# Designed miniproteins, single chains, continued (3): the designs that were tried, part 53

Each design is a single chain, and the fold is of that chain. pLDDT is the mean over its residues in the fold that is shown.

## One batch from the design tools (miniprotein)

Design m9832
Fold by ESMFold2-Fast:
Parts: C-alpha cells; sequence; structure tokens
Structure m9832 (fold): chain A 103 residues (1-103)
C-alpha cells in the first residue's frame, strides 16, 4: 500500500567468511525458490529479487527462518539466530520484500 509496507534487505557478503557466505546464500536461495513456486517473484534483476509477500508466502518464509534460528541457537551462534529471527519478524509485517546480494 505504501513504502512503509516494503522491507529492503541488502547483504554485502564480500567481507564475510566462507561459511557465513554459504549460509546467507542458502537462505536467500530457499526464500527465492519458495517465492517462485508460489508465483510471488515479481522481479529478478541480477543480484536483486523483488518478492510480493502474500499470506501463504509469509507463513512459509517465517517457518523456514524460525527453524534456522533454532538451529543457530543449538549450534551456539546467537548472532546468526538473532539475524534469522529478525528476518522472520520483518517477513510477518512487510507486504513486499526486496533482497540485494553483493559479492
Amino acid sequence: MSLEDEAVLELDLSGADPETMREAKRVIDEIVKIAKELGALVKEDGNTYEIELTPELQEKIVEVLQKKAEEARAAGRPDLASFYQGLADLARTAKKLTITVRE
């Protein structure tokens, strides 16, 4: 409805360690895959993905992110757990999600 309903994620992975980079890419790939399966991927422009967060897609993304947050907590990675939890909270309230990945 307004720009307030849009969430923007910009991930700069150029300085990340290889494990963190692989984990971030896997999460993005999973989100994009779910969006494509539901026909919710609006725009794919190089490293930028624009996704319409329908209620069905929100549920699926939140479920994936919460599971990853729990796995990160169990692995002793509270920073990563907080990151996934933050993304889950963002997905619950946003109507549109824009993801840009820098390498």
Scores: mean pLDDT 73

Design m9833
Fold by ESMFold2-Fast:
Structure m9833 (fold): chain A 72 residues (1-72)
Amino acid sequence: SERDEIKKRLVELVERMVKAAQEKGIHIPESDLQAAIDALLKALDASDLSIEELREFLERAEEQAEKEIAEL
């Protein structure tokens, strides 16, 4: 579903941010990454957000992630 595709993109964004941080020498344990992904997916399932609201959230998250990666 479109919701599942957005969730997948959000998980990929978190993984991309963690990889960028690790490349700058920041240690992030795999358990912390998995906990963050699990928490995000649970929050998205509980939020009852529309597809439009999820897309807007993803867009804002991508913009924020790009800014934070640039500041690493």
Scores: mean pLDDT 79

Design m9834
Fold by ESMFold2-Fast:
Structure m9834 (fold): chain A 96 residues (1-96)
Amino acid sequence: MAALELPEDLDRALVDLSGEVADERDVTLTIDVRLSRVSREEAVELIRRTAEAILESARREGLTVTEDREPSEDERVVSLVTPEGVRVTVRLRAVE
C-alpha cells in the first residue's frame, strides 16, 4: 500500500497486505454515516469533507484518481489506483 504516514510497524504490515491484495485487483471500502446519529445535511457534509480528505491524501501520496462520482445525493464514490495497479474504491453513504 502507498504510505499513509502510519507507524513503521503498521506500514510494514500494510506493505505485506498490499502484496497479498495485488492478486485482488479491486478493493472496496464502505463508510456508512448513520442518519440516526446526525442530520442528513450533516451526513452529506461529512461525506463531502471525507471525500476531499481522501482526494487530498491521494494527491499527496501520488495515487491516481480514476473516478469521483455522486450516484445519489446521499452517496459518493472515489476510485484510486496504487502504483502497483491495485484499484481501491471508497464508497461513502448516508444510511438510516
Scores: mean pLDDT 66

Design m9835
Fold by ESMFold2-Fast:
Structure m9835 (fold): chain A 76 residues (1-76)
Amino acid sequence: ALEEAERLEREGERALAAGDLRTAARLFHQAAVVLEPVDPERAAELYGKAALAYLLAGDDESAARYMERAQEVRAR
């Protein structure tokens, strides 16, 4: 689980650097889902990265929803 999440986060960071914003958001989301039951604090950070990627892509609605999810997970 941890190694899978770390791989997905690294792939997301590479996609973000390449300007593949929606791919980056998807990868950060997948990493967050994998980590949520094990490390909700790190999962919240990854949901936040997905929100940032959506914001940079001009998808304000998705960005807002992922930021809300990040706060919800962190509050648990």
Scores: mean pLDDT 84

Design m9836
Fold by ESMFold2-Fast:
Structure m9836 (fold): chain A 78 residues (1-78)
Amino acid sequence: MKEEILRKVTDSEIEAKRLAQEFKDVPLEELEELARYAIEHNLSTEVLYRAMRDLKEGKKTLEEVKAEIDRFLEEKQK
């Protein structure tokens, strides 16, 4: 379930529900892969939100979104 996946990434149950509704059109497999990546790298909710938004809009592929996340991590996000 998308809500369960997003709850693993965000500490807020309310935010997880909002994100699940916002990104319900994103394929479950892509969302699950992105969430796993975010968990492995302990991403902020802002970075994850932008990544999911780009993916939802079809502006970027899953691979491009992951590359963008890698750039944020390399910049030593605080």
Scores: mean pLDDT 72

Design m9837
Fold by ESMFold2-Fast:
Structure m9837 (fold): chain A 58 residues (1-58)
Amino acid sequence: TGAAQAGEFIRRVNAALEAGDLAKELSMDLTKTSAAGVSTTVAVSLSGEQMAALGEFL
């Protein structure tokens, strides 16, 4: 379901940030973002290039 996919995406983004893989390339801000139009939000801002790189998480 869309909610499960959004949760998985958020989990993978957080795991990648913790590993430091994205820390150098991501601009972390208090900007809201949502996945798959569900009621899930993440306080993170990603560039279009970075979002394309994360496409495999969805």
Scores: mean pLDDT 49

Design m9838
Fold by ESMFold2-Fast:
Structure m9838 (fold): chain A 114 residues (1-114)
Amino acid sequence: SAEGKEILEEMEREILAIIEEAKSKTDNPILLKTLEEIEEVIKRGREEALRLLEEGDFDGAIEVVVKMAAEISRIADEASEKLSEEDRALLDATHVRIMDVISAALERLRALRA
């Protein structure tokens, strides 16, 4: 649906802005690589969820976004152990902001199904 596409595009745009802000605050190559991996997960997840929405599979699109959130959390957790306290705090704050955006998008997508 047009509304579902807008939700996914807004989610990606907001998350990419959060990641760009985090990238501006660090020079740590491990954290920068972690943020790039999260960007790739977001882009792939949006494309897959959009494909499912175009096929009328709202439940499948929601499941893709949920799995995307889980993969991002795994990436953040794995990187956290390799970072200084300051860079870990930045990653943790960034992760929370990303999860808030995903949560809001999921609520909007679920409302379209109801």
Scores: mean pLDDT 90

Design m9839
Fold by ESMFold2-Fast:
Structure m9839 (fold): chain A 71 residues (1-71)
Amino acid sequence: MEKIEELFKKLGLKSVTDELLRQIAEGLLEYAKENGLPKEVIETIEKFLKDPSDEYREKVLELAIENAKKN
């Protein structure tokens, strides 16, 4: 998962743990709901929390980086 490792480096993280990734996803979901982000963004995060697939994992990390860069 070289792409995921690169994304975590950009966020200043050393390693991916399921616990840490879940915390990031939960925080991002709260932020998305509070700031009225598009339903598609919210649904992507919720799908990851329900059924963590590699596809949704990558999308959640990309959203986290985008959010961190914007804020």
Scores: mean pLDDT 66

Design m9840
Fold by ESMFold2-Fast:
Structure m9840 (fold): chain A 88 residues (1-88)
Amino acid sequence: MEKIKEAILEAAKKAKVPEEKVEELLELAEEMLKEGMEEGEVKAVLAVVIKEVSENPDLSKEEIREIVKKAKEEVEEAKKKLAEELAK
């Protein structure tokens, strides 16, 4: 958890994300890890969220959750396609 929190804080700081949104990003990271996602997948999802929040700082918590949902679907789709190629 410590290393992933540091990575999120560094990425958010670089992207000029408001501190209030950083707390939400950390909560989302903990939630995704509890769901069984790997740290690399969580970082990939949060990179998308950080970019969106940086471009739209007025995003609500619900809008951020929608972005997370879409990013999670993209990560799972990429993982599935990679697994299909490896199964060949």
Scores: mean pLDDT 77

Design m9841
Fold by ESMFold2-Fast:
Structure m9841 (fold): chain A 109 residues (1-109)
Amino acid sequence: AAKKAELKANLEKIKAQLKEAEKNLPNLPEEEQKELKAKLKEARELLAKFQELLDKLQEDADVSSAEVMAAYIDKYLPKEKQEEIYASMTEEEKKEFEEALANFEKAIA
């Protein structure tokens, strides 16, 4: 597990990587620019939701990236996508997912 501050620092590093990808857009063919712009938008929306989840945590909370991901899947993914993910999981992975969600909820302020 990592402190809330460490996870926030990791999000800032990912945001910097997305900015570098955007700088390279004008050097790509038009079709690739369109595809990359769509992917960058999706990635930024995902990061914003992760930031929102982290902001709900207590300042001294120890959480893993897996626990934040479990909360993201539960709160922000469409029902159909959640069901696809659950159907692909082993019984052990489902248990780990439920435990990750419970741990995240305990860490909320």
Scores: mean pLDDT 79

Design m9842
Fold by ESMFold2-Fast:
Formats: structure tokens, sequence, C-alpha cells
Structure m9842 (fold): chain A 80 residues (1-80)
């Protein structure tokens, strides 16, 4: 259905959206963790097929950014 590049871009867009929602408290840390695990599974399946180095780097950066926000949210929850 979707191309590899379209799937990669969709994951980047989703990661950016989820990151902003998590920062605003619009989703829970548990919801963010569940979404992150799902995205990592999709990334694992997609990464060997992703030959565009700029898009691959952008996806990797988006994953790293969202992981950082999840870690930050977990630390903030631990202090409540």
Amino acid sequence: HMSVEERAQALIDELNRLSEKLKKGEITVEEAKAEFNRILDEYDALAPQLTDPELAQALHDAIASFAKEVIKALEEERKK
C-alpha cells in the first residue's frame, strides 16, 4: 500500500506529534510508552528497507527525541 519512504515519513510525523502531546500532558506516560514500543517494532521492520540516508537519519533523530521526552516524563512522574 504505502511506499517505504511514505511509511518512514508517517512514523516521523507521528513521533513528532506524540512528543508534543506528551510535553503538554495530553497523553499519559503509559500511553507514550505503548506508542513508542509500537513505533520501535515498525522501525525494526522498516529500517532494512530504508535506503534514503537523509530520511533514515531523520527517522532515527525523531525516535531519539521521543525517547528523550519519554525518559523526562518518567522522571517527572517518579517525583509526583
Scores: mean pLDDT 82

Design m9843
Fold by ESMFold2-Fast:
Structure m9843 (fold): chain A 81 residues (1-81)
Amino acid sequence: SRGEEIRKRLQALKDNPEERRKLFMDELIKDLSEINPEAAKALKEMYEKNPNLTLDEVLEILSKILTDEQIAELFRKIAER
């Protein structure tokens, strides 16, 4: 099932922090592209230049670019996965 495949991937990612970060960033950029395409493009460029960007650094950048409504929508999309 789809849920079993997701669990299997999550378990594999638990043992590989780099793959976990990449998957998280890919999903975040995808969600962000539906809310603010320009912010998604900016985040993608930042991540390509610095793959070691932490979640805290990403959130700090997004808080400066996104409106409160866009931030709320992004978190809603993440929570609904």
Scores: mean pLDDT 73

Design m9844
Fold by ESMFold2-Fast:
Structure m9844 (fold): chain A 74 residues (1-74)
Amino acid sequence: SEKEKAEVLNLVYQAMLESKSKEEQSLLYQLAKLVEKRNISKEEVEELIKLIREDIEKGAKKLKELEEEAKKEE
């Protein structure tokens, strides 16, 4: 639903505001764009935010995989 999508986007924007680095902020911005394009669950988005914060390399890899999946759906 739009309400659920708005809640998920708000979580990503909040994480961006709290970001410790420009690299983290950039990845979170890419995640926000991905959430706008496809239905990603709140749980999956929370996991991705945590992964980006705890292990930025693994977070970037996971986000890239999801972006490639989104491109294949075009």
Scores: mean pLDDT 79

Design m9845
Fold by ESMFold2-Fast:
Structure m9845 (fold): chain A 67 residues (1-67)
Amino acid sequence: MSSEEVARKNAEAAYKAVVALDPSLAEEARKRMEEAYEKAKDKSIEEVEKIMAGTYTELAELAVARK
């Protein structure tokens, strides 16, 4: 599996998870995940996973704080 494919799948999964936690974050989640994807797509799979996990964690913490 390519780094680009891993990044895309992780971005989609993270976006859906954040929207499920707080639908009002849909635009922020999309923007942050697109930025993370662009940074990650040219990196190794290991770096992709770290970038995607970090971005998801930030968004999930924001979603929890808003409840």
Scores: mean pLDDT 79

Design m9846
Fold by ESMFold2-Fast:
Structure m9846 (fold): chain A 96 residues (1-96)
Amino acid sequence: LEERLEEFIRRFGLSDEEKKDLREVLEALLKESEELAEAFLRLLEAVARGAPAEEIVALAREVLELAARLPESEYLRGVRAAAEAILRRAANPELL
């Protein structure tokens, strides 16, 4: 996970603030579910590289499915909101 996060940060030129925020979210998720943390990172990587809408939709649905199996937390609510926002955009041809 850490190596994949560092590659993502390096590839997409995140600011120090964005890097810190993303690391904090992923570290919090990793404590709850390694599978969810990895799925969320895969979703962010797919969005950043401009993956086909079908792939982004599938990854967002996977994140939401995994999140539904876990107890509520502040970070989990944030991840669900992000995945739902990404899903809405990918499902509509407004941006992609």
Scores: mean pLDDT 74

Design m9847
Fold by ESMFold2-Fast:
Structure m9847 (fold): chain A 67 residues (1-67)
Amino acid sequence: PQFLVKVKGVSASEAAEKLNKANGVQKAVAVPAINAVLVTLKEGSTKEDVETILKNLGLEAESIEEV
């Protein structure tokens, strides 16, 4: 599944770099125009898993939407 995460307090590029190093993240692509990151998780992952990963990385999200 893929999730569009609109991040706060950091640039999309910085957030994407942190997310690409996170356990459970297959791919994270920055979308700087809207300060968001498109996050791809392994099969069986949920929006709650994204929220947990963000919390563990100290990242704040304005919104998280499954795409």
Scores: mean pLDDT 82

Design m9848
Fold by ESMFold2-Fast:
Structure m9848 (fold): chain A 81 residues (1-81)
Amino acid sequence: ALARTQAVLAAFAAAAERIRALVEAGKRAEAQAVRDEFLASLGLTDAFLREAYARVRADPSLQPEVAEEVLARAGIDPSVL
């Protein structure tokens, strides 16, 4: 779990740096594509995030459980955050 979480956080940091460089260069469409591709690589597809949002919208008390499901799908152990 820890090794997976560290790898995901390192990948996130690298993606964030790339997105920042593209935004600074005025390449917003390319920055969005990098962001979308990275999220998809973690299993956080638009369909998954839309379903997660719909669950929280229907019952806001589910927000902590949905947040844990999102982190688990991304391979992040919430106990190490």
Scores: mean pLDDT 73

Design m9849
Fold by ESMFold2-Fast:
Structure m9849 (fold): chain A 68 residues (1-68)
Amino acid sequence: SEEAVRALEELLREHKDASDAVLQALASMIGGAQNGNAREGLFAASAVAKHEGDTELAERLRELAQKA
């Protein structure tokens, strides 16, 4: 759901100073369970971050999705 994706994006934003491995692990635990898989959750959260104007977070989440 869009609400679950927004919650994931907010969680990742709270931890954007964390390592890529930590962000990917958080996305896997939350996004994977709710959005089918971590990769889909990360791409969707990236789109939300871009819409909210956080271009830096959006690009980082997009790159993490490619690795997931």
Scores: mean pLDDT 70

Design m9850
Fold by ESMFold2-Fast:
Structure m9850 (fold): chain A 63 residues (1-63)
Amino acid sequence: MVEELRARVEAAAEALRKLGFDDAAERVKTRGLQAIDEHLSDPERARAEIDRILADEVARALA
């Protein structure tokens, strides 16, 4: 589970970087990895937090 969540964060950051949103990509990576570390015992909470972080950073990049 943790490896899957880490891969998801890395993939999302790489996708944002390819679209030209380098700052958003770095924030998704930093915030996503922190969420995984904070919720190691609750993978469902970690996943929900990662999804929220991704939505926030995409919305910010498009504003």
Scores: mean pLDDT 81

Design m9851
Fold by ESMFold2-Fast:
Structure m9851 (fold): chain A 83 residues (1-83)
Amino acid sequence: LREKYDELLEKMINGEEVDMKEFFEAARDLRDLRYAKELIESLLNQGKSLEEAKKQAYEDLVSRGIPKERAERIVEEAVKEIE
């Protein structure tokens, strides 16, 4: 998710033509990834297990209108970015 955003941003900075729809979708994915990461970190700091934190983050994202498949991918990427 972050890699795709960084790639598109670099192309824009270099003056290369970028599909704005693709860029906005990547930016949205990065925003949602950051949100999920902060939520999971907060839940872990509250003493919840990683499995509980993942489940709650997934449920939160879905309740906000994010499609199930996308919410699962975002939660998995967020967990990979957490130490």
Scores: mean pLDDT 80

Design m9852
Fold by ESMFold2-Fast:
Structure m9852 (fold): chain A 91 residues (1-91)
Amino acid sequence: MREELEAHYTEIIERLEEDIEKVEEEAKKAIKEGNKELLKELIEGLEYSLPGIEKLLEELKKLGLEDLAKRVEELKERIEELIEEIKKALK
């Protein structure tokens, strides 16, 4: 039912939000320390995740879960911004 579906997606999104927050912290530390190996691994993981985030966003919009779709859009923007920051640090 709708409530079960919303709870399911909320749990997924909360986990993604926690995961990206941790990756943002790891990336900032790696940039400060000049750990290019870790930065390369982080950017590869972030770029690999983007198609999945896009698909999740499309699913939520089709289901009319607008609040959750907004949270995923914000996550996508955070991931794209972090990728740009890491790319600048690797130059």
Scores: mean pLDDT 86

Design m9853
Fold by ESMFold2-Fast:
Structure m9853 (fold): chain A 78 residues (1-78)
Amino acid sequence: SAEAEEEYEKGLELEKEGKLVEAAKQYLRSLELDPTYEEAARKLLEIAKKLEEDPSLKDLAESFRLLALGYVPSLRDE
């Protein structure tokens, strides 16, 4: 939907600003509007992997990873 695309685009702008957690929240909002939005789920998973590099953000990263894979299970990486 156009609304899901708008939230996704907001996420891209926040990511360009280095605001990874805020970007992840926008990608999650996009997925709440369109649960099949693979690109938003892929971006959320990418941010989760980046956040895992910081031990203080490990739990948040795991939450974002599980949410991304919950919406689009085909993105699961071994």
Scores: mean pLDDT 84

Design m9854
Fold by ESMFold2-Fast:
Structure m9854 (fold): chain A 85 residues (1-85)
Amino acid sequence: EVRKELEKLAKNVFEISDEELEKITSVDELKGLALDKAYEKYGHELPDKLKLELTKFVLKALLLEGVITEEQFEEILKDVEEELK
């Protein structure tokens, strides 16, 4: 489920195609592709909404890898949402 949510974020926010996703074999490759797409489109400055989505994407990847807990994911995301207001 977390992996499917991560793929949806990649498609909707970072405009990663289904063909590009099929070539991705690991979460690290997916993160790298999403970052490359973001930097290619926005260069030095990312919109606040895209910063939030990028943070959510990275946090979901960390959750999928078992690096953070679901509780930590929710806490960090709330903190980032407050900072971007």
Scores: mean pLDDT 68

Design m9855
Fold by ESMFold2-Fast:
Structure m9855 (fold): chain A 63 residues (1-63)
Amino acid sequence: SMREELLERLLSIPGVDEEVAENILKYFNGDEEKIRAATPSELTKVPGIDTETALRIWAYFNP
């Protein structure tokens, strides 16, 4: 599924484990475009995400 593909991609990011990846999917309701549009500050609101991990996630979706 698209959700499973997005989960696999999130898990490829350093600092993103299965719990953090599921927290991201829950927070953004599995919407990749919302994750892509999120600022690092918004990403830190997701449980388990620190500033460094937020910046890595942001960089992954905004190369």
Scores: mean pLDDT 87

Design m9856
Fold by ESMFold2-Fast:
Structure m9856 (fold): chain A 74 residues (1-74)
Amino acid sequence: SIEELVKETLEILKKVLSEEDFEIYEKALRQVLETKDLSLLVSVLRLIVQDLKKRNVPQEVIDELEKIVRELEA
C-alpha cells in the first residue's frame, strides 16, 4: 500500500537524518498523503532523494528510496 511505502521511507530517513530534518520530512510526507495526490507524493520523494544525494548519504540508501519511488509510479 502507499501508506506502507511511506512508512518504509520514514524508517530509512530516520536512520540517516538528524531529528530536526527528519521531523520536517515526516510532516511534509504526512501532509502530502492527506491530499491523496500520488503525483505530488512522487515529486516530494524525488526531491528528498536529490537532497540526500547532496548530503553524501550512502548509495545503498539512495537505491532503496529510488526503488520505493518506482513502486509508487507503477
Scores: mean pLDDT 82

Design m9857
Fold by ESMFold2-Fast:
Structure m9857 (fold): chain A 90 residues (1-90)
Amino acid sequence: NPEFLAKLPKEAQEEVLKAGEYVQKALDLLENNAPVEEVIEELEKAIEYLEKAAEIAEKEGDFESAKELRKQVETLRKLIEGIREIAENK
């Protein structure tokens, strides 16, 4: 969401953009039928960057953006759980 990104502190924007790069890598891996473990690794890296962005937003007093970023983290965690479940069920 470009409007959401533009409202964040610059340091938080850089972390969100980095998280987006790792989400894109995970999607590219999924499209190319890469091992599930490689997909999960990229999503876990995206989570780390979103958590850093949330901490920066919170320190700058942007509690609404921090809350939204943490919600995105929970969405990615649920995606990882779903991917693991599919991989375990043949």
Scores: mean pLDDT 83

Design m9858
Fold by ESMFold2-Fast:
Structure m9858 (fold): chain A 55 residues (1-55)
Amino acid sequence: AQAAKDAIEAGDDASAVAIAKKLVEEGRLDLVKKLIEYAKRLGRDATAAAMEEIL
């Protein structure tokens, strides 16, 4: 979770998306939804949209 938050804060869409895909594969959809909300709260709308496309 922390590594994904760090990627979102840095604007590293590729790393954030890769971590989100792994969480989806592990069945942790609630964590992905929390990360999307976190990105939106920081104004990282592009990162949030990229993660939403994985769901």
Scores: mean pLDDT 79

Design m9859
Fold by ESMFold2-Fast:
Structure m9859 (fold): chain A 75 residues (1-75)
Amino acid sequence: DVEELGELALEVREAIQTGEVFEVDPDKLARALADVEAHRANGEAILGGVVKKVSFEEVRERALTIVNAVILARR
């Protein structure tokens, strides 16, 4: 769900404050961006629970990469 993806962003923000996660890779950025977008759109259509639970754990790692990349690109 989009809201849960937002929670991942908050978690990354805290890590960035400490300087824990401060790295961006263009390859991973494009990959993670496409993955998160696909999961978000697909999850909205299905929203059955199974995909949301399984995808969340996978998308979590990818979403963190995207958020980190966006923050770095912004700075």
Scores: mean pLDDT 48

Design m9860
Fold by ESMFold2-Fast:
Structure m9860 (fold): chain A 59 residues (1-59)
Amino acid sequence: SRDLATYQALIRRYHEDHNLPLPSEEVIREMATAMLERFGLDLGPETVAFIDERIAAHR
């Protein structure tokens, strides 16, 4: 998927891979919406790295 669902999956996978508690679906949707708004559908390496740092900042 190249839409909101892509960012939701990326956020979920990040939390699972790093043994972080999974946020509620509400929070995941909010984060995914903000990321889609900011970065669009460009999931180049630099964008993915930035997303990872942003997710870490929410800890």
Scores: mean pLDDT 68

Design m9861
Fold by ESMFold2-Fast:
Structure m9861 (fold): chain A 99 residues (1-99)
Amino acid sequence: VGADPSAVRLSVVVVDGNSYLFGLERGVALLSVDPNNLVVVITGEGEKSKERGEELAESFRALGAGEVRLIHLEKNDAKSLGDVLEEADKLLEELNKKR
């Protein structure tokens, strides 16, 4: 039998540019339950993607997120996205171990 699910911290991964709406919707839902949730904002290559990612990260901080990470990709490719998603999964596991 596992731990009480209500004690488990959740993470939200938000991809700027192509996944803004899905990431924002999920982030708002999770923050309404636990403001200490981890939020990871990923920005693609380009200055406008960086600006949008920073605005999104600031929005989650304003909503009371306990931890917000902004990660800029050197190149918009599947491997770079996979590496960041793997890091987000490791952060989620570390947070759950500390709870």
Scores: mean pLDDT 57

Design m9862
Fold by ESMFold2-Fast:
Structure m9862 (fold): chain A 91 residues (1-91)
Amino acid sequence: SAIDEFIARLEALVEALRANRGDQAAVDAVLGEILALLGELMRAYADDPEIQLLAGETAAELHALLTSDLSTEEKVARAVELVERFIEKLR
């Protein structure tokens, strides 16, 4: 399904966060890719209020992480938790 394809893309980006956890620039770039993908999902499901709410809340929390003063390791840990929680709600 289209949702399964979005889940697979999100899971790949979670693995990219884990692989790059020692590199702030790489982590910030992957967080930007996750935000772009959430935007694609919201456009694909514009008439689905549950997806709009869940993706919007997740995007807001990820954007806050990007602009936070948290360590790169803390950003990765929180972003992974946020994205995995979002994936579970899409299943």
Scores: mean pLDDT 87

Design m9863
Fold by ESMFold2-Fast:
Structure m9863 (fold): chain A 64 residues (1-64)
Amino acid sequence: KFEELEAELRSLADANGKIDVGDARQLLLKYGFSRETATRILERVVDGSEVDLDELIALLREEL
């Protein structure tokens, strides 16, 4: 369920809205995304080792 995924992503984010890319990938895999799909999604929003929470959520909403 997307609402549960969003809530868990928000709980992983630091005070600046950043999530470790490894943690974000593991969570996407937990919610049924394939490794390939998770990697493709994350590479669009990753900066170094971090992912912006708001960008990731917006991208996930577009994928549906």
Scores: mean pLDDT 81

Design m9864
Fold by ESMFold2-Fast:
Structure m9864 (fold): chain A 88 residues (1-88)
Amino acid sequence: MDLNAAARGAAEDIREQARAGKPPSPPGYRLLSDRLVNAAISGQISAEDLRRVAEALREAARASKDPRTRQAALESADRLLLAADYVE
């Protein structure tokens, strides 16, 4: 399956939702980060695409009014950046 295309789509969706003031729920961020880290470990996603999603998550965190959502987005972004460093 084309997980690179899926990761790009996820990053775009996250950025769009952040700009609209409607970021994903905290459990959604955790699930997304878990899926992307597993895809990176299996070689199905590039470090560049992981960093793109992490950047989108940081934007969502800045847009969030809910501290729990903000924390979940930031923790997910950090997890993806660590995974990107291990892949590269």
Scores: mean pLDDT 72

Design m9865
Fold by ESMFold2-Fast:
Structure m9865 (fold): chain A 69 residues (1-69)
Amino acid sequence: SELKKKYEELEKKYKELQEEFDRHSREYREAVERGDWKKAGEHARKASELSEQAAKYKGEALELRKKLE
């Protein structure tokens, strides 16, 4: 099924974006602990961007799931 393959691809992209988000979130916390507010801001901004992209892919996956179930 093409819809199932597309769903699996969206799930994979979502997982990759979540892993990137987790990395930037960790680096944000480490920067805050060091008092490196410039680096903290950079990682917070990137995490926000990744969160928006992940939400988009999750939304698309949920819509496809409705058609598969």
Scores: mean pLDDT 84

Design m9866
Fold by ESMFold2-Fast:
Structure m9866 (fold): chain A 87 residues (1-87)
Amino acid sequence: SMAEKLYKIVYRHLSDMIPRRVRDYLVNKILETLAKEGPKVRSKEELTKVTGVSKELADDFLKEFGNLENVRKAISEIPQFLEEQKK
């Protein structure tokens, strides 16, 4: 799914020095913030204003999905993806 690709990109941006359990927690927090603020984003610059999204992370989102419209589609799938992770 597109949301799973977002998860993997965010996870890769976190330091390998952070324990896996803590990295999973931090990725979920960033994804929750993206789900809340991301649908309102109209440019790459606005995407970097989302808490937890660096310029480098925003660049990787655009590389993977090709354009901002596809990034927003992936963001719209986050709530369902997070619910499926609880099972």
Scores: mean pLDDT 80

